# Designed miniproteins, single chains, part 55

Each design is a single chain, and the fold is of that chain. pLDDT is the mean over its residues in the fold that is shown.

## One batch from the design tools (miniprotein)

Design m2021
Fold by ESMFold2-Fast:
Structure m2021 (fold): chain A 55 residues (1-55)
Amino acid sequence: SLLDKAVLAALTEDYRGLAELLKQDPSLAPAVFAKVEEAEPSKVATVRANTEKYL
């Protein structure tokens, strides 16, 4: 699913890939960041900041 791909991109530091997926479906963003926070809470701020550079 797009959500699974976006979460994988976030956790593998593929911020450009994550931004591309969020451009396709912006409604994914809350769910993606919630799953990133569950998996690696310390990384959520970094994922947001780096992804935002490509949005």
Scores: mean pLDDT 84

Design m2022
Fold by ESMFold2-Fast:
Structure m2022 (fold): chain A 91 residues (1-91)
Amino acid sequence: MKEKAEELRKKGIEALQAGNFDEAVKYFEEAYKLDPSPENLVYLAVAYLFKGEFDKAIETAEEAIRLAEKQGDKVNLANARNILEMAKAFK
């Protein structure tokens, strides 16, 4: 499932580059469903940040923090905290 989630994240990044923010959110949401990890919530938060939906980016990053803490995922906990700070700074 991780490989399929990585493929979906790649498509999400491609959608962001094309300006297709709704498709990017969709791909990252699908990646999260296949691999419910803090990492995939971080990508989703980044997509909201890029879309200019700062409140959604904050909410998603906070959820990523909660999930990372539950899973003991120190790397994505740090990443989620960084995205949260960025989203708050742009708000």
Scores: mean pLDDT 85

Design m2024
Fold by ESMFold2-Fast:
Structure m2024 (fold): chain A 68 residues (1-68)
Amino acid sequence: SIEELIKQLGELMRKAEEAIKAGDKETAKKYLEEAEKVIEQLREQGDDVTADVGRKELEELKKKLEEL
């Protein structure tokens, strides 16, 4: 369901941010890759608004990862 995808996306974003704060680039990349898949699934389900918000957050986390 869309609700479950939204929850999963939030958990993956949180875990990615924690990995970035810990300096664990490999773990952060893995969580961001999984988050990207969930964003694509949300878009396929027609929730473009949540997908667009998720994409923006994903790109912000990717920038933080690149600065490590």
Scores: mean pLDDT 86

Design m2025
Fold by ESMFold2-Fast:
Structure m2025 (fold): chain A 64 residues (1-64)
Amino acid sequence: SSEEREQLNRIVIKETNELIEEKGLDGVITPEEHKELLLRVAERLKEEGLDSQAEKLEKRAREL
C-alpha cells in the first residue's frame, strides 16, 4: 500500500507538471483541464496495474 501510494504520487506529480508545461499554465486550471489531468493519471495507473485507483479518478472526472 505504501509503495502503491508512492507510485500514485509520482504519477500525479509527473502528469500535473507535463500538463502545466504543455498548456503554459500559471498554477490555475479550468474544469476541462482538470478532467484531462485526471484521465491522463488514470490511464497511467491502469498501465501500472492500479485499476482500482484509476476507476476512482475516472469517476471523479465524470463528476466535474
Scores: mean pLDDT 76

Design m2026
Fold by ESMFold2-Fast:
Structure m2026 (fold): chain A 59 residues (1-59)
Amino acid sequence: GSADARRDLEQAEKALAAGDGAAALTAAHNSLVLARESGDEELIRRAEELIREATRLAK
C-alpha cells in the first residue's frame, strides 16, 4: 500500500543522501512498484526522480 511505498521512498532518500546509490536504487524501485499499485501520483513521481538520481550515483 501507500504506507509501504512511503517507507521505501524514505529509505531511498536516506541512502541517496548517504551516497549509497545501490541501496537507493533498490529502495526507490520497491517504492515505485508499490506507488504504481496504489495509484499515488506524488509517490510515483518522487520514486522515478530518486531512481534517476541514484542511477547517476551508482556506477
Scores: mean pLDDT 82

Design m2027
Fold by ESMFold2-Fast:
Structure m2027 (fold): chain A 96 residues (1-96)
Amino acid sequence: MIELTPEQIAEFLETVRKDIPAFRERIEAARKAVASGDKEALRQAGFQLIGLEIVLSMGIDLARRAGDEELQKELESLYNEVRAVGAEIDAALAKL
């Protein structure tokens, strides 16, 4: 478990909240890469989603600790979308 102060948690969660539109855009770009079937686009999308999965996982844990149930649920929804699209990328790459 990461030992953070309440102030550090609040700062991180504020940054994550501001970045949610960018996270949605990256997920949508990954879906387009899956639809394209282009190997390089799939690799790039896969790499971007790994970073998102880590950030969202941390955000979920910290939102839960802060009692921000609304943000926690939104991040959990995004995390599930990242996992689903990541699986589609892996399946598409395996066919190439």
Scores: mean pLDDT 84

Design m2028
Fold by ESMFold2-Fast:
Structure m2028 (fold): chain A 83 residues (1-83)
Amino acid sequence: SMERERAAERLRELAERARELAERAEEAGDERTAEAARKLAEELERVREALEAGEISAEEAEAAAERAEGLLELLEERREEAE
């Protein structure tokens, strides 16, 4: 239960971070990064929904969050280079 709650919280935080990146990238005219960040936020939301529906384990959700965090960091680096 606590592990599932923690995983859901991490997924929410990453999705918010991805949405913020998408807004910044879109405002700057960086459509590639904006699209990638929007898709990442959507995927994170789907993973959270699957976790809350009991379709995946907290362990699977944490693994997905870890992968998403790495991808988000790469997208953030791309955005910094584009500035």
Scores: mean pLDDT 85

Design m2029
Fold by ESMFold2-Fast:
Structure m2029 (fold): chain A 55 residues (1-55)
Amino acid sequence: SPEEKKFLEQFREYLRAVGFSEESIEILIEKYKNLSEEEREKLKVVLERGLKALK
């Protein structure tokens, strides 16, 4: 979905800002895609808090 693509791009940007390599970012994105819906929702909350801290 467009919302999912936007979230994944924000997730990549956040991981770059924190200092992850491009290789590690893609590994983490693939792990995210294989998480349960419950685990994805928990991670979204953590990411939103992290993004707010960067702004």
Scores: mean pLDDT 78

Design m2030
Fold by ESMFold2-Fast:
Structure m2030 (fold): chain A 117 residues (1-117)
Amino acid sequence: SEKEETFENLLLALENKDREKAKEEYEKLKPLLEGSKEFKIYLEKGISNYMFENYEEAIEYFDKAIELNEGTDLELALAYAIRGLAYEKLGKYEEAKEYYKKALELYPEFKLAKSKL
């Protein structure tokens, strides 16, 4: 689907530190988000902080989004996957793997998360 394609493209852009592409893909994803208003705010703040390389702040916002648990499985998988990328940037590879596993439990077709295991 368009949501799934945008999802994969956003993660690739974030992994490659392509801020312009990440912004483009997130703007495409934003109107497709179905989670609660509060969930969407935490997800947006997490993604924004990740794009500006504020990895600790990104993790805090993804943690809030995940704990709230008011997103779709695909949206929660996104939060887990970007949280995993942020942990990798901080050198915390074991924690990153656990978050990629959780993303795959929620969305088994998640190509980038599969590549990280």
Scores: mean pLDDT 87

Design m2031
Fold by ESMFold2-Fast:
Structure m2031 (fold): chain A 84 residues (1-84)
Amino acid sequence: MSEEDKERANEAVKQAQQATLQVRDSPVAEEAINLTGRAAGHAQDAIELGEKGDMKKAEEHLEKMLQATQQALQLATQALQQQR
């Protein structure tokens, strides 16, 4: 796993967390927070598996991380649009 992959994963999770914090009082905030937590878990697993040389499993966790992050950002964006 490259340093760029690690940076991309960490940045995506941070962006999702920041967006979720802005909508924490929304009914969709709980789902967005749960998805962000899932994304962070997959990012950590991908990094650990990549360091151990299990590149296939690391890639699978990166894909799951990106999917969860995108869903969290989508929900946070929808909540922000509905509030304003």
Scores: mean pLDDT 74

Design m2032
Fold by ESMFold2-Fast:
Structure m2032 (fold): chain A 68 residues (1-68)
Amino acid sequence: MSEAEKEAMLQLAEGILHFLNGKYEEAIKAFEKALELLPEIENEELRKRLREAAEAYLEKAKEELEKS
């Protein structure tokens, strides 16, 4: 696995943990970092799955932050 793949997966995981703990601003930052790394990910299937997950969680985190 490339360093970009590892970092993107770590950022997605950290974002999910922040989201589950109600830390929506931190979750948003982590998901945005994951999305920024996607062009460096060579594996198309992994890139697609990471994009779909990060975008879905990013949208939900933004919705929760807007309610605050």
Scores: mean pLDDT 84

Design m2033
Fold by ESMFold2-Fast:
Structure m2033 (fold): chain A 55 residues (1-55)
Amino acid sequence: SELDEAVALFRETYEEELARGKSPEEAERIALARVIEATGDFALAVEAAKRFVEE
């Protein structure tokens, strides 16, 4: 689903940014921005971020 793909992109970006030395808060912001840019859907990106944080 689009949501599952958005969550996967969020997770991948978050993990990459943590590996680059970003804080968890900064990594979440960058991951959210990346998903918004990739999908063009702010609501979907926010839902993906919530799903990721809630597991």
Scores: mean pLDDT 85

Design m2034
Fold by ESMFold2-Fast:
Structure m2034 (fold): chain A 59 residues (1-59)
Amino acid sequence: SEELKQALRDAANYLLKHATSPEAIELAKKALEYIDNGDIDKAVEYLQEAARVERAARA
């Protein structure tokens, strides 16, 4: 759980620094908020959406 939380934080921060899509950045910010609140399930969902949005912007 602690390792998962750290991995999710790292993924969200990576998106915040490197994502080009404003939508992906906003989703990553919300994921960090859910991590801070302890809502890991929502954090995962928002990170998955952020990755999808970023991939779509790239494609």
Scores: mean pLDDT 86

Design m2035
Fold by ESMFold2-Fast:
Structure m2035 (fold): chain A 90 residues (1-90)
Amino acid sequence: MIDLTSLSPEEAIKEAEKLIEEARELTRKELSLEEIEEKIEELEKLIKQLKELLEKEKDPEIKEKLKKLLLEAEIELGVLQLKRGVLLVT
């Protein structure tokens, strides 16, 4: 995964949107436990980087976009964590 904190805010937003969409597409498919674990780790790293970008950002418009992406990433992480839990029990 590329380091979003090394990118411009516009580039970081575009990359984050792509990663979140990839996670969303994967959650609609039948996934192995290994694939779910890998995507959880990727989204956790993304969330950490988005929080760091949000703290550094001064532009209100970019902050709102980052907040939206952070919320979307946290939702997708929650979906994957639920899927992992189901696979571990069943």
Scores: mean pLDDT 80

Design m2036
Fold by ESMFold2-Fast:
Structure m2036 (fold): chain A 116 residues (1-116)
Amino acid sequence: KIDELIERAREANPAFADLIRTLKELVEAVKNGDLEKAKELLRSFGFDVSGMTLEEIEQKVKELIAEMREAFRDGIADAEKRLQTLPPGSPEAERARRYLEAMRAGLEVLDILEKE
């Protein structure tokens, strides 16, 4: 299900799908106790993790997932409002629909990852 959601997001927005894939890899690295991989991925998000323990990394990942979930929910709400004001056949409406689809798929991936 997660890989199918990432593939759907990739069709709509490849950069966003890459972000969701990286978040999935980060959660999996933490679950597997792969501290080096988790640190590498967190650095790709701009975090300084050089002195962190696995427990501190786990907490940082939980915080990041929560922040991303909030950002996706806000992005979904904004895209839905934007679609109400755009002409139905416009390129801008098409772009907004694609971002909305990608963000919804990403939010579902994060919901699945948090429950596990």
Scores: mean pLDDT 81

Design m2037
Fold by ESMFold2-Fast:
Structure m2037 (fold): chain A 56 residues (1-56)
Amino acid sequence: MIDTEKLHEATERERKIAALAAEGKSQREIAEELGISQATVSRHLRKLEEKGIIKL
């Protein structure tokens, strides 16, 4: 679930990660699509949840 109001405060990368997660993509699939590590995706998802932008 994405908080659209708070999403506007996110970086472009964080917005892309949030959008892909909302589509139901796994951390591995998001990492492959964006060319980053799964660890990086996991950290961004955690920060987005802490900010209330997404719910895991």
Scores: mean pLDDT 73

Design m2038
Fold by ESMFold2-Fast:
Structure m2038 (fold): chain A 63 residues (1-63)
Amino acid sequence: GEAAAKAAERAGAAAGSPAGAASGVWQTMLDGDAPEEAGRRAAVAAARAPSAEEAIKQFRLAA
């Protein structure tokens, strides 16, 4: 919901980029944390990136 979207937005600002926030959230999901929340936040962060493709690219580079 909106609360998750706002949390992802703040994470994006703290990380300096939406793509960076998406990478962090994906890593959190891989670590076995709450996948529903992590996935939701990753989707919101990716939507804030210049393009979803760019967010995915940055995630792959970070992985």
Scores: mean pLDDT 52

Design m2039
Fold by ESMFold2-Fast:
Structure m2039 (fold): chain A 88 residues (1-88)
Amino acid sequence: GAEGAERAAREAAEAAKRGEGKAALAAAGGAIAAAGSAFGAEKGFDEAEEAEAAARAARGAAERAEGEAREAAERAARAGEEGAKKAK
């Protein structure tokens, strides 16, 4: 769910810091897919709060990531925000 997407986004940022470009991009892609899938679906009011928390975590990861990993984390944050609006 949303917490899983949050963790994946943070892992992508950490891989990017280690200079593991391919690993960072793969993890970032996974984070986007998880966030898009989870946040695009209406699952009730609890999901809105989880999506907002995940979006804030993804934004934090984006601040510390670089290149495509940063862009991936930013997209995950936007998906979380949109999912939260739809869930309410």
Scores: mean pLDDT 55

Design m2040
Fold by ESMFold2-Fast:
Structure m2040 (fold): chain A 65 residues (1-65)
Amino acid sequence: MVSKEELEKEVAVSLVLMNVSISYRAGESREEIEKRIDEIVSKLPKKFQEEARKAGYEKLDELLK
């Protein structure tokens, strides 16, 4: 069904989204959550970094509205 690379991308995105949700529920500031997104994304394969970062920031924007 999904390619191995697509599955790896989904895992990377899910990891970022989970961390955003946890940090938000822990009461961290927007700046702290943004820093966490950047730190996690920096450890991901370069080919997935843009998609994972975008997903994380979109999730943060939704939570702050």
Scores: mean pLDDT 81

Design m2041
Fold by ESMFold2-Fast:
Structure m2041 (fold): chain A 111 residues (1-111)
Amino acid sequence: LPPAVLDDGTARGILALSEEQREEVVERAAEALVAAGAAPEKREEVRRLVAEALDHLVAAAEAALAGDDASAAAHQARAVAALRRAAELAGTSPEVAAVHFFRALNEVIEA
């Protein structure tokens, strides 16, 4: 993903997620990644990295809303790095991992 600063609407949507909704994003994304890579045995490690990516995306959203563009960009870069590691473990591409992660995130936000 390009290192774009999160817009206010997206940042607010991310920050409005409950703990249960964040867990749902992580579980949906992790399952999709291991299915895409045909690596169900890597599920728990992939889930951990997806959770790390979401934690950094939440921190990026907080920084963006505070006007701290440098911290927002740094946390977005960390989220991307975690998703790349998740993709590698699952046996899929970073692009496929990003698609599944943001699909899961958007589906939970829009619910």
Scores: mean pLDDT 84

Design m2042
Fold by ESMFold2-Fast:
Structure m2042 (fold): chain A 68 residues (1-68)
Amino acid sequence: DKEKKKEAAESLIEELEERLKAGEEALEKKAKEAEAKGDLEEAKKLLEEKEEAKKLAEEKIKKAKELV
C-alpha cells in the first residue's frame, strides 16, 4: 500500500542523509589531517571528493523524495 511505501521511502531518505553526513565528516577530517601535514594538494582533492559525494547523494535523495 502507498502508506507502507511512504514509510520505506522516508526510512531510506533518512539513511541516505545520515550516510551523506558521515561521508562529509570523514572526508573533512582527512582534509584537515592533510592540511596539518602541509599537503595542500591532497586537502584540495579531498574537499573536491566531498563536494562530488554531496552532489551524488543529493541526487539520490531527490529521486527518493520524488517517489514519495
Scores: mean pLDDT 80

Design m2043
Fold by ESMFold2-Fast:
Structure m2043 (fold): chain A 67 residues (1-67)
Amino acid sequence: SLEKMRETAKKIAEELGISEETALAAISAAKYSGKSAEEIAKFMGISKGTASRIIKAAIEAGLLKPP
């Protein structure tokens, strides 16, 4: 659900020191546009490591299917 995505985005934002909006946008790009960590990093101006951590956390939360 969208609410679960928002809760997950808040948790990721706190853990990584980024905004909730950035975390939510990255999760949405991965979930709805199928963007990779590298594509998200380039699109959003964050590191590939940060993008990978966001995707991993979203998979662990059940928001994304593993590749």
Scores: mean pLDDT 81

Design m2044
Fold by ESMFold2-Fast:
Structure m2044 (fold): chain A 86 residues (1-86)
Amino acid sequence: MLKEKAEELARRVEELVERARRAAEEGRLEEAVRLAEEAARLAVEAYLTENPGKFSEEEKEELLREATERAVEAARAAAEAAKARA
């Protein structure tokens, strides 16, 4: 069951990443950022689900913060690239 839960979370992450990319391409920066943040949270949850008991609460918070920051930066960069083409 844990592997199936991690696979389900990973699938949801892929859906959110695709929606974020589409929103960025359409110039909807706020939506792209929101979707990217949600994707990052679920990606961290999937990773922690596959690696139970290997991280402290502090390490989990740092992992989530780093993943969220990177996802938001990627969404902003994608939106800027889309605007440069328009």
Scores: mean pLDDT 78

Design m2045
Fold by ESMFold2-Fast:
Structure m2045 (fold): chain A 82 residues (1-82)
Amino acid sequence: GEAEELIERARELLKKGDFEGALRLLGEAIDLGRDDPELLRRALELVMEILRKSEDKEVILRAIALGLRVIGELFDLELKAK
């Protein structure tokens, strides 16, 4: 779907070192796929790769914020499943 295409585009930007572009597309994908735990897990994996590869403080802070948001969405989905 559209959210999955955004994840793949974010991955390509990450491979090119465009961490800001990757984070923007990941944010859009999370907004579209907030109820999809598999998509959220893929987004989290890419956020973690950005954190490992980036030395830019602003990129790191944005990646941390987005990662925390993904974790919160996954936690909400787990609570709804119970």
Scores: mean pLDDT 86

Design m2046
Fold by ESMFold2-Fast:
Structure m2046 (fold): chain A 92 residues (1-92)
Amino acid sequence: SMEETRAFIRGLLARFARELVDLKDELVAAGASEEEVRRALEEKYKELLAEMEREMEARGVPEAEKEAARAAAEQVYRDILGEAAERLRRRA
């Protein structure tokens, strides 16, 4: 059903956000540079996006919902990058 599809996508996005936030927090706490944090988050974003794409494809998620999920994932990624950059600037 569409409700089940939306719940599935929300679950994927929640896991996606959690893994990026956890990586960001670990790297910032470890004293990584802004460039190191940015590069690591970009690589993790690509990995998680590919995994999300495979899971949506396997479940037969419609194209419109896939497009919306990709857009939401990109926005989450950009927000986390902004938070990391702000936190690192405050430490400099």
Scores: mean pLDDT 88

Design m2047
Fold by ESMFold2-Fast:
Structure m2047 (fold): chain A 111 residues (1-111)
Amino acid sequence: ARPVESKTIRVSDDVVATATLYEDGSARVSVALFEDGKPVAVGTAVLKGATLEQAIEVARRMAEKVLEHRDELLSLTPEQRAEKLREIMIDAAKEAGLEVVEVRARTPELD
């Protein structure tokens, strides 16, 4: 689907989130945690029946929760970090009263 509108929210130098509304009426939110300019955790969620305003609120909540849990996330193994990020994203969407249709979280390999 083609994006109609997007908003990027930077909560800190290390945490950024983006909310995007698509032509099919779906909304997507992404959040990324950076360490030394490198992404160490990236998540994407698809929200059912969300407006752009609701998607922006979820993206903001996700970014704030990732920042709150930054030290914990950085202390976890890559597998545990991806799982914790997934939990954070689902919790943020539920607190906003929105259903998550799909969630993906990954930790890029740090060589």
Scores: mean pLDDT 83

Design m2048
Fold by ESMFold2-Fast:
Structure m2048 (fold): chain A 77 residues (1-77)
Amino acid sequence: SKQEILEKVRELGVKMGKLLNELRKLRADDSPEAKERYRKVQEELGKIAKEITELSKEIPEDEFRRAVLEGTLEGLK
């Protein structure tokens, strides 16, 4: 249903926000481990972006954008 898709998009947005926060912290770390984790976080963000794009095909753009923003802002906390 539309509500289930919007909730899924919001949840994906939360994951994106959390990964963006991790990415910001990793930028301050010059260790080889941090650099490898940074690469993996970027790959995970790309996967989430693709899933969000596929889900966007079933929802009006305005509602979709709102769900992504609300989820991402929650994840950034």
Scores: mean pLDDT 85

Design m2049
Fold by ESMFold2-Fast:
Structure m2049 (fold): chain A 55 residues (1-55)
Amino acid sequence: GPETYKVVGTSVEELIEELKKEGKLLYEDENKVVFELKDGTILVLDKKTNELSRL
């Protein structure tokens, strides 16, 4: 299953901006952001729980 990590110490908005520089934004809404990194890794950030999952 996906690995899940909790984001601590920085704002979710700052993390989203960093991920947009490093990869491709696939989807964003009020609840989540989905990115594809340069290596094809899919990251899902949950904006309500501040959890980052890798698929």
Scores: mean pLDDT 72

Design m2050
Fold by ESMFold2-Fast:
Structure m2050 (fold): chain A 68 residues (1-68)
Amino acid sequence: DSLKAEKEKAEELRKRSEEIAKRLENIKKNNPEAYDEIMKRIAEKLESETLPYEELLELVEKLIKEVE
């Protein structure tokens, strides 16, 4: 059922977004230089192309993983 898959995807993206926000806040407090670098890379990517929300979350997660 495609509708069920879409609902599960929306819930996954919401949970990922919440987790990302918490992790970014911790990075900002503990390593503000790494936080600035993450935000700079996100801004640079968004300036060059439009990303679907899921791809944006995936990019942010990869950047966070690099500094953890």
Scores: mean pLDDT 79

Design m2051
Fold by ESMFold2-Fast:
Structure m2051 (fold): chain A 63 residues (1-63)
Amino acid sequence: MDMTKKRLQESEDTSKQLAPPLVPVSRQASEDAAAIPDGEEAARYKGEVVGEKLKEIKEKLKE
């Protein structure tokens, strides 16, 4: 038994309801992210982005 199924069902239900308008935006964002160059510059940029996301997650967890 997996209680996580309820959370997945809500996510799937929300995706089905909002999927059509959300899909084009998500796809465009993914394509834009793919344009990120390789090398040290990309690593530096990714480090900054990951750091910012970690801060946001920690703030959410505290609340």
Scores: mean pLDDT 56

Design m2052
Fold by ESMFold2-Fast:
Structure m2052 (fold): chain A 68 residues (1-68)
Amino acid sequence: TPLDVLVSVLRALAGSLSPERRALVEEAIRAATVDRDLERAAELLRQAGFSEAFVEDLVAGIRRLYAA
């Protein structure tokens, strides 16, 4: 699914991060996919060191996928 592709991209980007930052990415993935809490997912991705522009675009994309 398109969501699975986004999850794979996030994990690939997180592969170069510290274990602590990778844990934040995995928690963000859970928040977005299991809890459907996009605000928490965005906050966790910002804590992991992703740019605000990247986080905004990603959240908007996931929101559109959930609305379809």
Scores: mean pLDDT 82

Design m2053
Fold by ESMFold2-Fast:
Structure m2053 (fold): chain A 73 residues (1-73)
Amino acid sequence: IEELKKKAEELLKQAKEYEKLGEEYIKKYKELKSTGTIESVSLGMRGIAYYSESFLNEKKAKELLKKAEELEK
């Protein structure tokens, strides 16, 4: 049970790190958006990918926390 909580905490930490990376790439994309270059599009796609990984890790963490709660009952 405690192992599920620790795993969830680890995933939340990773999600926060990916969110920061996503924000940085999206910020760079917005700065270069006016250029209309492939480079600006690439930066935007990388930002979205990091946000997707952040979201996935948060979802997995939530599922693990729910399982831990059910097992404690």
Scores: mean pLDDT 77

Design m2054
Fold by ESMFold2-Fast:
Structure m2054 (fold): chain A 87 residues (1-87)
Amino acid sequence: MLTEEELEKIREAFKLLDTDGDGYVSKEELREFLKRLGVNDPELTDENIDKIIADADKDGDGRISFEEFLETLSKPEYKVLREKILS
């Protein structure tokens, strides 16, 4: 499980992405963030980024809530992505 400090860092990252302050991140905002985060990571391809976004967008409405973002990052398959956000 995530520690309180790790949860706070993820909240800070989400707030930086939520430029509108509406409590949601768009697919475009998340894609841009992941591209920047993975610029030196050959495993973070456009295909893998699209998969992460699809997994995070559980409602399929193109908006990702903090809860969906946190749940996605908490999955074992996204551990490397989570570690990058926390560093």
Scores: mean pLDDT 73

Design m2055
Fold by ESMFold2-Fast:
Structure m2055 (fold): chain A 61 residues (1-61)
Amino acid sequence: MTPEQQARMDAIVDGILAAARAQGLSEEEIAAMARHAGRAFGLSPEQIEALVAAALARYAA
């Protein structure tokens, strides 16, 4: 993964977590939002699953 791709994923995760905390979203809703965002940004299926895992891990922390 390139540093540019990593920075993009981090920015997407930050946006998802901000929305999730403001709205009180469930883990299922966070995962769905992460998958939708990953697809919109042209990430591969493997990168999308990594994004979902990262978002859920950061939300739980």
Scores: mean pLDDT 79

Design m2056
Fold by ESMFold2-Fast:
Structure m2056 (fold): chain A 56 residues (1-56)
Amino acid sequence: MSREEAVERLLRELGLPDTPRAREKVAAILDFHDWDVEAALRFLRTVWEEDPSVFR
């Protein structure tokens, strides 16, 4: 999976808008998790459920 595909997958699965800011935030979280899409998804779903405003 390419980095672009990983970012697009996270945006789609979390229902986030495809904006430069959203891509940047998702890419930073992917980078923190060594581009492990499954680990990043678990983290982002937890954050999104607790405070959706983080992605605005």
Scores: mean pLDDT 73

Design m2057
Fold by ESMFold2-Fast:
Structure m2057 (fold): chain A 61 residues (1-61)
Amino acid sequence: TLQEANELVEQANAAYDAGDYEKAAALYRQALEIRERELGPDHPLTLDSRRQLGEVEGKLA
């Protein structure tokens, strides 16, 4: 659900702030999947999740 996606983003942000980029990436990816399914690929929340995932994946490279 969208509520689950919001909770995943909050947990991902906490993991990111703690420097756990691998955990943050996994959580952002799950939130993106939910938002893309429920809202579509062009929704502002979906685009925000995609940007957040890209940023954290950049930390892992």
Scores: mean pLDDT 83

